# Designed miniproteins, single chains, continued (5): the designs that were tried, part 38

Each design is a single chain, and the fold is of that chain. pLDDT is the mean over its residues in the fold that is shown.

## One batch from the design tools (miniprotein)

Design m17291
Fold by ESMFold2-Fast:
Structure m17291 (fold): chain A 89 residues (1-89)
Amino acid sequence: RNEEIAELVLELRDALLNKDWARARAYLERLRALLPPEDQARVDAALRRGLEAAIETLLEILGERDKEAVQEILKRLGKYLAEVGVDPP
């Protein structure tokens, strides 16, 4: 559900804002698990390049599925990633 994805993205933001990278990784994995297998593989490939690349790829995938909802999520996540010192997607 879009509601589940939005809730997990909010949890990911809170983890990043608190500099809890282990929790941020866990929420990224939970968001990944809600994706179809082909998109999960895209996130896994990006994660080999780093956490930032994995987050960027996840947001690209979400944007492909629900452009309107993801635009709002991207704006919010980008703000918090910038506050944590991670480049926004």
Scores: mean pLDDT 67

Design m17292
Fold by ESMFold2-Fast:
Structure m17292 (fold): chain A 78 residues (1-78)
Amino acid sequence: MGLEELADKYFEEGDYEKAAMIYEFLARTTGSPEFYLKAAKAYEKLGKTDIAKRYYEKAIEHGSPEVQKEAKELLEKL
């Protein structure tokens, strides 16, 4: 089972701390903007606004137009 699937399960169960750590690891090791976006969402749920903002910004810098749009919309509400 992949780490992404495990992180998704933690996020759905409300274990945002474990989800954030795994998504952050995946974002940093793969460079995938989708994982930066998911990490940002998890950190936002934890109230770690400064960390969430930085990861939304990384998702915008490296993301597809769809990822950029979602990250910008979420960043604006912080």
Scores: mean pLDDT 86

Design m17293
Fold by ESMFold2-Fast:
Structure m17293 (fold): chain A 66 residues (1-66)
Amino acid sequence: SKALEAAKEAAKHFREAIKNKDNPELVQKHLERARKAVEEANKISPSIGKAMQKLLDEAEKEIKAS
């Protein structure tokens, strides 16, 4: 499924952003790529897109807590 491939791409970038949370430039680059992947997943499958948006929100919350 193309929606699942987009979801995998988003998850990859969430993990990289969290891993590099002390590097603002890398965080922004990975979150930007994750947001684009979430948008693509949502265009194909709104249910998968909504689930990925929740993970994006959780990743951003984790980064802000650092």
Scores: mean pLDDT 82

Design m17294
Fold by ESMFold2-Fast:
Structure m17294 (fold): chain A 57 residues (1-57)
Amino acid sequence: SATAQARGAAVRSRATFTRAEAEALGFRPDLLFSDPAQTVLPASARAFLLAALGAEP
């Protein structure tokens, strides 16, 4: 879908995401990663988000 592609592109363009930035893109980091103390999503979380979006080249 176009929305999933746009979100995938936004995730790919960044090395890290803040919690607020991820939420602004429609992600729920608390539900995805279960780490309420984490304010910046690590690279592993970014990879998980791309996979969850079904983002492909």
Scores: mean pLDDT 59

Design m17295
Fold by ESMFold2-Fast:
Structure m17295 (fold): chain A 103 residues (1-103)
Amino acid sequence: LSAILAAAKSLLAKNPNNADAYNTLGILLNQLGKSDEAIAALEKAISLNPNNAAAYNNKGIALIALNKYAEAIASLEKAVALNPSDITAKQNLAIAKALLAAA
């Protein structure tokens, strides 16, 4: 997976304007527990396509992993606003709200 991540980063350096590729990189970084790097990749995806609901959802997941629940809620509310049918984003939003209330 680390070798795949290095290859993905190299590929993205050759295609720096692909918002979906940065979103995919963010997902891989989340899976590796590299939440700060995931947020950076996902913010790049959002900067290239501000309507990328998936990038906002994945940024929320990374923020939850960093215990930044208020910021996670803001990101996940944006994901739900952009795609109201996204059950995963709605579930993640409920989780972030519950974690903030418990903190």
Scores: mean pLDDT 84

Design m17296
Fold by ESMFold2-Fast:
Structure m17296 (fold): chain A 100 residues (1-100)
Amino acid sequence: SFEEELKKKLEEILKNMTPLQKKLAELLYEGLLEQGEKQLEPEEKKELLLKALELIPKLIDELLNTEGEEALKLAILALELLREGRSVEEVQAIVDELLA
């Protein structure tokens, strides 16, 4: 099932991460899940979760190229933006602009 594939892929991604990367990934994914819960159309939720699995690792790598303290601040900002209904792509663009 899609849910089993999603869970397996998430476990695989988290397993290869450092403790800091895991915390950042969990925070970002939590924000995205909260967004998905507000709009429960199955196809939209599926596409949102697939985009998250693709983009969150890239966003984490980008955040970690910043000083550790600033990376945490940016992760908290990213979580809040996701909770407000911003897409992962929009959040990535905002983070890119702040790191410029």
Scores: mean pLDDT 65

Design m17297
Fold by ESMFold2-Fast:
Structure m17297 (fold): chain A 82 residues (1-82)
Amino acid sequence: GAHEEHVREALRRAREALKQLKQLVEENPNDKELLEQALRGLEVGRKQLDQLATVTPKSLEAELEALREELEKLEEYVKSLM
C-alpha cells in the first residue's frame, strides 16, 4: 500500500544519507568541526528512525534495525576519531 511505499522510500533515503555521511567522515577524519556536526546529524537521524519505527510495517522491521545498527556503528566510529 501507499503507506508501506512511503516507509520504504524513507528508509532508502535515510540509508543513502548515512552512506554519504560515512564517506564524508572517512575522507575527513581530522576535521573536528565536521565530526561534531556529523554527531549532531546522527543524533537527529536516530530520533527520526525512532519515530519511523512507530509506523514501520513488520515486513520492513529488519531493514529498519539494520539501518539503526549502521547508524550506531558510524556514531562509534566518529567518536573514536574525536
Scores: mean pLDDT 86

Design m17298
Fold by ESMFold2-Fast:
Structure m17298 (fold): chain A 90 residues (1-90)
Amino acid sequence: LPQKVARTLERIVRDSRIRFDEEAKQAALKAVEERMKELGFDEETRQKVLEEVQKVLDRAEKLEGPVVTPQQAAEIAKSIVDVHSGKQLP
């Protein structure tokens, strides 16, 4: 799961050419943690996912693309967690 979430985020950042500043990074990390808690993931799994996501976001901070808002960052992160959680939307 951690590698799948991180790879999907890295692909989205690369394809969209978006940049995450510090506020957007914190919003994304918070959204990942909160969404994983809602989906019932244990603390160890949540921490591993957060570590891998943080690595991607640290690299994304150095890109020259348009800066996403904290709200957009949270929505992107939440969507990626949903896709890899095996939750089929009704």
Scores: mean pLDDT 77

Design m17299
Fold by ESMFold2-Fast:
Structure m17299 (fold): chain A 107 residues (1-107)
Amino acid sequence: EALPAGGPFTDGERERVDSLAEAAIKALKKALEKTDNPYAKQVLESLQSGPGLRDANRALLATILEAVMRAHDVSVEEAEKLIEEKFVQGKSPAEILREAMERIRQR
């Protein structure tokens, strides 16, 4: 679901995406310690695949974390906890993103 940016990312944009992706990956791994969510497991397996699938899933996770931060007006650390809770509930990445985007629209 990650569309390529129209041009190459700047160093600052890459660092931001990487930081957000790492926080979301940390939440994903913590959720998988508590539950057997097949969607979360599939994302983790994709992150261990070749660069194309890895980079696309990292971008998706970064987008989800940023959307959750905006939807709830929370820090990265609080968004990480919210994403962990959503994965523990059995939600897919697409469902988490959709719910966050709907919440942003209702503001």
Scores: mean pLDDT 79

Design m17300
Fold by ESMFold2-Fast:
Structure m17300 (fold): chain A 70 residues (1-70)
Amino acid sequence: HSERGHQLAEEAIAALKAGDYEKAFELGKEARRHGMEGLRAGEDVTRAIGAALSGIGVEWEAARKLGRKP
């Protein structure tokens, strides 16, 4: 989960930078979910926290760009 969350966070950030805000929002949401799951499972805490926080940040940023609440 931590590894997958990290990958999804990277993809979410890339989508955000490319202006694909809907994709960034969905990928950010998935990164948050996987990051939280990794934390719960006792996986790599640094990666899990990074994935969850990056996912949340991209979610909020993308939602703001789309004019919707996260």
Scores: mean pLDDT 75

Design m17301
Fold by ESMFold2-Fast:
Structure m17301 (fold): chain A 99 residues (1-99)
Amino acid sequence: MREALEEAIEKLEELLEKAKKAKSKEEAVKVLEEARKVLLEALKKTEDLEAQLKLIGAILILIGALFEAERAKKDEEARKIAVKALEEAIEILKEILEE
């Protein structure tokens, strides 16, 4: 569909691999912050209202995950939060491309 969404998916998939390898809460939070920036850039390049609303939804998932990861008591919990949020964000972007 749109080149900007395809680039965002590729970058999020790279960040997902980093999240899976994160050894600390700080690394997991950093990955989530980078993913949020990727989605904000995709949102700026998106002209379709329906796609914009879905991207905003994905951004809100990442913001929620950031708050949860920062509150996590264990590094493994923060990693799982980051992985799940990235997988959900990637699925939302793939749905936009299918429509």
Scores: mean pLDDT 85

Design m17302
Fold by ESMFold2-Fast:
Structure m17302 (fold): chain A 72 residues (1-72)
Amino acid sequence: SAEEELRALLGEVQELLKKIMEKIEKENDTVKQQQLLDLVAATERRLAAAKTVEEKAAVLREFLAELRKLEE
């Protein structure tokens, strides 16, 4: 279901975000930290504008793709 997909995406976001934040802290990478903060702010604005579960899932899929790039 759409709700199950949204729940799974939220879990993946939380796990990946924690991993990236730990890496940033260890490396003192201020550039990557700013990129992450900007990405989070943009995603929060998109989620606030989303009206349906499907739209929220789409926003989170895009967020996951961008987080994976930051993990590299």
Scores: mean pLDDT 87

Design m17303
Fold by ESMFold2-Fast:
Structure m17303 (fold): chain A 63 residues (1-63)
Amino acid sequence: AAELKRAIARRELLALGLDEATAERIIEMAEQGASKEELVAALVAAGLSREDAERIATGLLSI
């Protein structure tokens, strides 16, 4: 029952320039208990800087 949280995270990722499929994958990784390091690696692979990836990964895990 985290649909609203998922929708908010998706909109934030899209606003940073990620495509919808990549945003969905990142959200699913976070929902499945992925570590901050795993989320950062996926976000960097998607085109974010390491600094932006660390900020976003921390935000996703803090919600």
Scores: mean pLDDT 77

Design m17304
Fold by ESMFold2-Fast:
Structure m17304 (fold): chain A 58 residues (1-58)
Amino acid sequence: SRLQQLVTRLVGLELRKIGLEYDIELNKDNPQKVAQLQQEIAQIQQEIAQIQQQIQSL
């Protein structure tokens, strides 16, 4: 179903976000790298929001 596809994508994005948060901890002494990783997390959050809106529209 479309709902199953959207939920699967949402879970995948949440797992990627967790991985990036882990990378931030590993690179906490490098402010430039932390900033880049935070920007990537922000992009993933936008994709999550779009998928959540699609789920609400079902």
Scores: mean pLDDT 88

Design m17305
Fold by ESMFold2-Fast:
Structure m17305 (fold): chain A 61 residues (1-61)
Amino acid sequence: FEKALEEELIRLGVPEERARRVARLLTQQGLSPREAAAAVPGVSTRQVSEAMVRAARRTVP
């Protein structure tokens, strides 16, 4: 899931380094999309939420 989330963020235009940080905050630290976006400059809550939906479709529980 973490890697899929990173890939979808990169596809939405988030730089690779920031995409990795956001993916870690969401998957390892349990932050909300809003909190993760606030913690990483240049990333919007909308980008994080969309990436999560797309990643979840690829890696369902």
Scores: mean pLDDT 77

Design m17306
Fold by ESMFold2-Fast:
Structure m17306 (fold): chain A 118 residues (1-118)
Amino acid sequence: SALRQQAVDALRFLADYYESQGNYGLADYFREVAALIESGDRERLEREAREAKAAADFFEEEGNYEHAGAFYFTAGLLYLVLERYEEAREYLEKAVELFEKAGNEELAERARELLESL
């Protein structure tokens, strides 16, 4: 579907971004989530969405707004693929807010573009 392709492309964008920053662990994580979306395993997608949201909450509480934004973006993309549009919109909007708070205009713009395409 068009939404699945948008989610996969957004996760690959995150992976390429973090690889360019030398964060190979996060890059590998986002590539694995993209592959999970392509697999269509609904149970694993639902579990990963919950885990990504939990990680986002943790990083936000620690004041790590860039990582919090990346994990909320991931949760939003996973809920989008699960056709849970209310949660998807909430977490994508939260990702934009946190990337802006982190001063990361590149990631904020990517999240805004996806949100506007919904």
Scores: mean pLDDT 91

Design m17307
Fold by ESMFold2-Fast:
Structure m17307 (fold): chain A 100 residues (1-100)
Amino acid sequence: SERLEELEEEIAEEIARKGEIPLEVAREALRKALDDALEIERNRAAVDALIDADDLDPAAARAAELVRRSPAELLVALLRELLGEEVAEKAREAYELRLE
């Protein structure tokens, strides 16, 4: 998607600028973070099935619930704190486009 490539480039440029790191390093770090977030979301159904199993003790069930947090929301929250609202919203849009 042309829009996805544009958004990822804009985010990577801002990461490189603020972090004072090479643009290629910023692109690879962003790509990895988005890919990791997508993989966790795709595996969420398996985590949900484990939480629904009666064989989990209360401590294990609570731990599983904590790891269920949307990785996209965590990534967006981190980018908002480090790089501001505009970059955070671009990251959300890029993540949603990758889900397509």
Scores: mean pLDDT 69

Design m17308
Fold by ESMFold2-Fast:
Structure m17308 (fold): chain A 75 residues (1-75)
Amino acid sequence: MKKIYTVTIKSPQGELTVTIELDEEKATVTVTGPDGRTRTFEVSKEQGLDLINAFKEMEKNPPKDVEVKIEEKEV
Protein backbone atom coordinates (compact mmCIF):
# COMPACT_ATOMS: atom_id res chain seq x y z
CA MET A 1 0.00 0.00 0.00
CA LYS A 2 1.11 3.57 -0.70
CA LYS A 3 1.47 5.98 2.24
CA ILE A 4 0.79 9.69 1.75
CA TYR A 5 1.99 12.30 4.25
CA THR A 6 0.65 15.86 4.10
CA VAL A 7 2.62 18.52 5.99
CA THR A 8 1.15 22.01 6.45
CA ILE A 9 3.55 24.75 7.61
CA LYS A 10 2.04 28.11 8.56
CA SER A 11 4.33 31.12 9.08
CA PRO A 12 4.07 34.94 8.87
CA GLN A 13 5.31 34.59 5.25
CA GLY A 14 2.35 32.36 4.34
CA GLU A 15 1.36 28.68 4.17
CA LEU A 16 3.56 25.93 2.71
CA THR A 17 2.16 22.46 1.91
CA VAL A 18 4.42 19.42 1.42
CA THR A 19 2.96 16.13 0.19
CA ILE A 20 5.17 13.03 0.41
CA GLU A 21 3.98 9.89 -1.38
CA LEU A 22 5.97 6.88 -0.19
CA ASP A 23 6.31 3.86 -2.52
CA GLU A 24 8.38 0.69 -2.00
CA GLU A 25 11.50 2.13 -3.74
CA LYS A 26 11.01 5.91 -3.86
CA ALA A 27 9.23 8.95 -2.46
CA THR A 28 7.52 11.66 -4.53
CA VAL A 29 7.67 15.07 -2.85
CA THR A 30 5.35 17.89 -3.92
CA VAL A 31 5.86 21.37 -2.41
CA THR A 32 3.28 24.14 -2.82
CA GLY A 33 4.54 27.55 -1.71
CA PRO A 34 2.62 30.60 -0.43
CA ASP A 35 2.65 31.96 -4.02
CA GLY A 36 0.72 28.86 -5.21
CA ARG A 37 3.69 27.52 -7.19
CA THR A 38 4.13 23.73 -7.09
CA ARG A 39 7.40 21.79 -7.41
CA THR A 40 7.51 17.98 -7.65
CA PHE A 41 10.61 15.81 -7.37
CA GLU A 42 11.51 12.20 -6.65
CA VAL A 43 13.89 11.08 -3.90
CA SER A 44 14.90 7.70 -2.50
CA LYS A 45 12.60 5.99 0.01
CA GLU A 46 15.24 6.60 2.70
CA GLN A 47 15.39 10.34 1.90
CA GLY A 48 11.59 10.47 2.00
CA LEU A 49 11.56 8.80 5.43
CA ASP A 50 14.23 11.25 6.66
CA LEU A 51 12.06 14.18 5.52
CA ILE A 52 8.96 12.72 7.23
CA ASN A 53 10.90 12.23 10.48
CA ALA A 54 12.27 15.80 10.28
CA PHE A 55 8.72 17.18 9.89
CA LYS A 56 7.49 15.05 12.81
CA GLU A 57 10.23 16.54 15.01
CA MET A 58 9.31 20.03 13.76
CA GLU A 59 5.66 19.37 14.73
CA LYS A 60 6.81 18.48 18.28
CA ASN A 61 9.16 21.49 18.60
CA PRO A 62 8.08 24.10 16.02
CA PRO A 63 10.30 27.11 15.16
CA LYS A 64 9.33 30.57 16.42
CA ASP A 65 6.09 31.87 14.84
CA VAL A 66 5.65 28.64 12.82
CA GLU A 67 2.84 26.06 13.10
CA VAL A 68 3.48 22.56 11.69
CA LYS A 69 0.89 19.80 11.21
CA ILE A 70 1.45 16.37 9.70
CA GLU A 71 -1.22 13.92 8.50
CA GLU A 72 -0.72 10.29 7.37
CA LYS A 73 -3.03 8.39 4.99
CA GLU A 74 -2.80 4.88 3.54
CA VAL A 75 -4.22 4.21 0.05
Scores: mean pLDDT 80

Design m17309
Fold by ESMFold2-Fast:
Structure m17309 (fold): chain A 100 residues (1-100)
Amino acid sequence: MSPTLVIPDEDLLEILRALGATKEAYSGGEILSLLTEFIERVRAEAVARNPEADPFRVRLVFPEEVLPHVEKITGKRSLTAVEFREAFEKHLAEHAVPLK
């Protein structure tokens, strides 16, 4: 498959900034790697605080500044790691541009 370039919209850009990213353009793979690292960190922290929690049912806690951008991308303010990943992969597919 041809590589894809993702130019972040305002909502995606604010989420990437919360993840410590500073580039103006990303490959789809770079964004997915950053997102996977973020989800795994948040999930690990949530499970560490509540070891009895089902890791597939752990709801992600976003900073208040990022929450409106997550809601615009996913349609939800409270979602699991699986739901967030699926919504984000869909958003990336809709905004990805094939590299020439």
Scores: mean pLDDT 65

Design m17310
Fold by ESMFold2-Fast:
Structure m17310 (fold): chain A 81 residues (1-81)
Amino acid sequence: SLAERKEEVVSATEDALAGLRAYLAAHDIPVTPELQAALDAVRAAVEKIRAAKTQEELDAALEELQRAVGALQEQLRTLLP
């Protein structure tokens, strides 16, 4: 169902963000303004996924999430060895 797909993506993304937060804290890696902006973009995309009422809205929100995750990964590449 649409609700099951939304919950799966939201849950996986939230778990990944929690793991990243724990990793950054454990290694004393500072959250730069650019990294914070990338994290905020991922969270905004998750909220759009939650708000999606149609398959078309979900597809658009998933595309936004993919772009936001890509930007986050690039920021992490600059901070991690």
Scores: mean pLDDT 86

Design m17311
Fold by ESMFold2-Fast:
Order: structure tokens, then sequence, then C-alpha cells
Structure m17311 (fold): chain A 117 residues (1-117)
């Protein structure tokens, strides 16, 4: 397999994921910018209830999304937030494989979840 990600690469992915979740909460889940900022900051501070709430909001947005590419991205972000909330990496890996993602991509996102938790 590819070499494991460096700590700097994982930190960069955490920052990118924060901005992506924030943007999708505002754009597709009907969350205002101040609330989205508070939720993503709480997730990064290790609040599992904030992560669970974000997962639920993004899942609901995905269920209403007619564009399959946007639906897939909402489902990925919801799955990441759920893994941050509950630590169930086996369910996380299974769900991303069902969505058709590579093992390399799944391992990168697992490193992000483990860094945040």
Amino acid sequence: GPPPLTDEQVDALVAALRERIRGFLVQYAGVDEETADRLVDAILAGDPEAARKVSELLRQAAEKEPNPLLRDELEILSTVAEAIANGDLERFEKRLRELGYSDDFIEALKAVVERIR
C-alpha cells in the first residue's frame, strides 16, 4: 500500500475537512454561518454530540439532494462526522466502501477521524 500520511498531511486534511463540513452545512443543510462555525469548532474540540448533530444534518441534506455527486459528498461528510461522534471505524470503513471509495482514501479519512478523537 502507499506509505502512511505524515502528521503535517493529516493536520492539513483536518483543516480541509473543517472548511468542507462548514461549507456544506451552510450551503445544503440550511445552517447559518455562526452556528456552522460553532459546530465545527466543537467537533475539533472533541464534542461527540456536536459531531452527531452534524452527521444527522448532513444525512438529512443528502436524502433531499437530487444531484448524485453532491449526495455522495454529503454522505461522505455525514459518515466522517458519525465516526468522530461514536468511534465506530468498522462501520465507517464499510460505508465508504459501499460508496465506492478506495482503501487509500478510506485510510486517509480514518487518520483524520483518529486525529480529531
Scores: mean pLDDT 83

Design m17312
Fold by ESMFold2-Fast:
Structure m17312 (fold): chain A 67 residues (1-67)
Amino acid sequence: SEREVLERVFQLRLMKEMAEQGNEVARQRYEELLSGLTPEEIEKFADWSLQELAERLRELRRQEVAG
């Protein structure tokens, strides 16, 4: 659950950046992802950089493989 939310937040932030650069496909994906996340889920990771999000995702993936 946490990994799925974090992965969606990571994708949301990446799509937002590309959409702001004029990528229409990224804009559509951003809107779809935004509708699938709660404001609380978005806010929880609002201060996280893309690097921090990617690092946390790698950590969660490692923990899942170790189990």
Scores: mean pLDDT 77

Design m17313
Fold by ESMFold2-Fast:
Structure m17313 (fold): chain A 96 residues (1-96)
Amino acid sequence: SLSSLLSSLEKLKEELELTNWVLDMAAGSESEMRQGALDLASRYGTSTLNRIRGLALQLAEQYATYGKLYDEEHLKLGEGLFRVARILGELVDSLL
């Protein structure tokens, strides 16, 4: 239905926005990651912290795999994204 299609598009838009934030944080400072993550959690709810952590981990694994096969830039991005996932995991643990 049209309603189902609109809901799917809204979900994809949100996932794209969160994915872009995570990618930007691959080269970001720990303080920028923590502040940005808390701002996102205040806007979208505390479950957003685990969502962006999961996105960072998924992207890190993907880029690390492709980096080993194709280029060092993908490998470096993957390493940065593993760092994002680790810092976000520490943040989540500190709030529990």
Scores: mean pLDDT 82

Design m17314
Fold by ESMFold2-Fast:
Structure m17314 (fold): chain A 103 residues (1-103)
Amino acid sequence: NPEIEELLKELKEALRNNDIEKIKEVAEKAVELGLEAVRAVLKLIDEIRIKEKLYDSVITALDFLTSLLVEREGVEALREFFNSMLPESEELQKKRMEEALKK
């Protein structure tokens, strides 16, 4: 999907530059494109976190994605998100989801 590929390129640049406004814009576009785009964005965020150690930008991006996904798609979409992305047990996924919803 060329829209997702362009979105991932923009996200990579925004994370490296700590461009909070652009990170938010990318997160909003990902939610609008659907769970496939959100999944692709998360994979890139996880790769950058491991390889490039961009801790603050990664946390900012995850916060925006979680907040927007809950606001626009609801709690069920957030559950699908964690179930599709994390190899952890349902109990660990539930705990992460509950912590994300505390905000």
Scores: mean pLDDT 66

Design m17315
Fold by ESMFold2-Fast:
Structure m17315 (fold): chain A 94 residues (1-94)
Amino acid sequence: MEAEKKLKELEEKIKEYEKKIKESGGKDKEAWYELGKAYFERGLIYLELGEYEKALEDFRKAEEYYEKALGEGAMETAYVGSYILHVSVLLVLG
């Protein structure tokens, strides 16, 4: 499936950006942004696959990392927050 290939590519990007963050002592804001983006994209794939709990976990990570990159109140964190609410409702409704 194309989804499996995309998930593997995103997992590799996540590892790369986590390494850059560690090497920068957490100061690489671009790496935090790209990490947030990678988690968000992986969350979207999990959502399409019906893996709601995995999607929720990735969206929460994306929100956290966007906040580290852009600061509190960024448009990206608000946008991801809307997906967190949507997936949370899907989990409650079955």
Scores: mean pLDDT 83

Design m17316
Fold by ESMFold2-Fast:
Structure m17316 (fold): chain A 70 residues (1-70)
Amino acid sequence: SAELRERAKAAARELGLPEEAWEPVAEAVLQDIARSPRPYDPSLLRALVWYQARRLGYHGPPISTFDALV
């Protein structure tokens, strides 16, 4: 979904990720959601963005930026 991709990119920006990370992280999040047998839960979007960013080697400057989901 184009709308979901835009939301994932917005979440990546809000988490302080560099601009070059927004598209790859959004794509990874969309693939993760599409592969899940469970219905998509919108409350998990930021957590999925944070997880995929970290998995792909992107880190926010302050640790607290990623801890905002806990």
Scores: mean pLDDT 72

Design m17317
Fold by ESMFold2-Fast:
Structure m17317 (fold): chain A 87 residues (1-87)
Amino acid sequence: SEKEKILEEIEKLLKALYSRITDDELRKELGEMAKRLFEALEKMSLEEQKEVLKRIKEIYEEFLKTGDVKKALEKLKELVEEVEKKV
C-alpha cells in the first residue's frame, strides 16, 4: 500500500542516518526517537505520514551537507514531539 511505502521510505532514511553515526549514545538516542516516531506514525493519516516523510528527507539532506549529527537529532526530536502531540 502507499502507507507501507511511506513507512518503508522513512525507515530507510533513519537507518541511513543511523549507519553514519559512530557515537554509541547518539545512536541509542536515534533508536529511541525512531521507536517513538513509528508508534505515532501508526496512528496518523496518509497525508500526515507524507508530511513526516518530507520533513525527515529535509533533515537527512541537511545532515548530508553539514555532517552535524547533533543538529539532525535535535530536529528529529522536535519532529517526534510535534507528531506525538497530534495523536
Scores: mean pLDDT 86

Design m17318
Fold by ESMFold2-Fast:
Structure m17318 (fold): chain A 83 residues (1-83)
Amino acid sequence: MYVPSAAVAAAMEALAPRFEALAEAEGVEPAEIRAAEEIKRLAEQEGDEATALFAEAGLVYLETGDLEKAKELFEKALKLAAE
């Protein structure tokens, strides 16, 4: 299985609280966007499509506020992670 590097692990820890707060938070911070970009880049480098889609969902929401698109990407990531 793909084991995140220290950088990816740190980025995931930074994003986890934000993802849990998505229902209430609409603020966009450059640090949050950069963390999501780092997770996506490293996941794509390792061929981890599920993690890459999860990070992309976060980026879409943080950069565009498109909750519907972000939800679709989250669902695809969950399906890939399961099987």
Scores: mean pLDDT 63

Design m17319
Fold by ESMFold2-Fast:
Structure m17319 (fold): chain A 85 residues (1-85)
Amino acid sequence: MKAVEKIRRIEEEKGPEAAKRVKEITLAVASVEAYRNRETMTEEMEEELLERATERAIEALERGEISEEERRAIEELRRLYAESR
């Protein structure tokens, strides 16, 4: 199941706010990992990473908390965004 399909299911089951939360966590995790591996990452690897990151985001939403790994990814994304105007 593609990341888009997983997010759509969350929107249908838990509403648009939950879907937005999953999307934000997924993009933070996937973007940081893709950026770090940008020189060796293929399009297929990026797609698989996005799907895996989406699963982790859904699990975090269901548990009501973000893992340390996800928190670090979000923090790194914020840092990269601050440096890229």
Scores: mean pLDDT 67

Design m17320
Fold by ESMFold2-Fast:
Structure m17320 (fold): chain A 61 residues (1-61)
Amino acid sequence: SSKAQQLLDQARAAADAGDTDKARQLVLQAASIAQDLDDAGKTAEAQQIMAEVAEVGGRIN
């Protein structure tokens, strides 16, 4: 699995534990990786990660 997927899995675990600050930091790191992937031409992978970022971000906002 990609580092972004690992960060999102950790963000979900943090959110489930009620650690909203940790979950937010992990989501922001995953979003940064998605931007780097889009810049590298890996648009489909970036879009998939950003969809998961939006889902987890919605839970902790």
Scores: mean pLDDT 85

Design m17321
Fold by ESMFold2-Fast:
Structure m17321 (fold): chain A 61 residues (1-61)
Amino acid sequence: EEDVAKARELFAEGRLDEAIVHYGRALRKDPRNEEAKRLFAEVVAAATGVPVEEILAWFED
């Protein structure tokens, strides 16, 4: 919700570290939030160069 919206805004501004913190908080509150999982994968991929598909696999275990 709030954390997802804030993280999306920070990601758009290029504040990747702050965006990761807010997405992580959203996922701690709601681990089943598929939108937050996708957006978390996108920002981590942007920060690390790891493919989005590989990051999403971490949640499929």
Scores: mean pLDDT 76

Design m17322
Fold by ESMFold2-Fast:
Structure m17322 (fold): chain A 114 residues (1-114)
Amino acid sequence: DEVKKLRELAELFEEQAKRNEEAREEAIRRAKELLEELGKDPEDKPYADAILEALERGVGEAVRTAREAKEKAKNKELFEETYRLLEEAKRHEDGVRDLQETAELYRKRAEELE
């Protein structure tokens, strides 16, 4: 049954999207932990705070802010690590979107076959 196969494919992609979302949240959690530690230094606090504020607007905004911060900050190594974690989170976020869109297409196709 083609309809059943399309629904099973949609469920598979939805499960993959959930795993990517969990990986995204873990990368953000690790980045936030680094930013909290970096914010304890008064010289790095403005950069850490700027990235945390950008995260409230979105992961993409946080990546852009972190790219600028890592060049200007005192603790360049840990801001570089923060930047890499945020880029990882953005890759997972984009992956979730693509997987969810693919799942929706399979579900819609299954509905259109009856």
Scores: mean pLDDT 88

Design m17323
Fold by ESMFold2-Fast:
Structure m17323 (fold): chain A 73 residues (1-73)
Amino acid sequence: SLAPLGPEEVKVFESIPEEKRKELLYETVLTHIGDKEEADRIVERILEAYKKGPEEAVRVFHEEFDRIKEKKK
């Protein structure tokens, strides 16, 4: 049900100014998870990974969302 980050989504993410990335990412994650503390933690982890590069941020995003899906099985 959660859309994966594809190449087009990565390009859009890269085009967003750093300050706006945190806000938009938090809104997106919160909408899918419904937990404010968990959403904030995931957003911080993704943004920290992005400092190493967009590929690392995508990896962390998929790991966190796969973990959530696994817990709901």
Scores: mean pLDDT 70

Design m17324
Fold by ESMFold2-Fast:
Structure m17324 (fold): chain A 76 residues (1-76)
Amino acid sequence: MEEALRALAAAALAGDIEGALRLRRALAAAVAAGLDVEAAEAAGEALREELEAAEAAMLAQREAVRAALAKLRAEA
């Protein structure tokens, strides 16, 4: 997990926002599942609600980045 977080930070710093968001979504899913994919299958319905919340948070972050870029362009 720490290695994956490090990879996420490196991707974001490299300007690979799409790659960073993909890794972050995978990490959010793994955290919601308790880092156990087999347990995730057993707890499918409860984890689905947690994953939907995690996906909403990722979408909100992507929109915030888009809004920040639009603001920077307007201020230029």
Scores: mean pLDDT 60

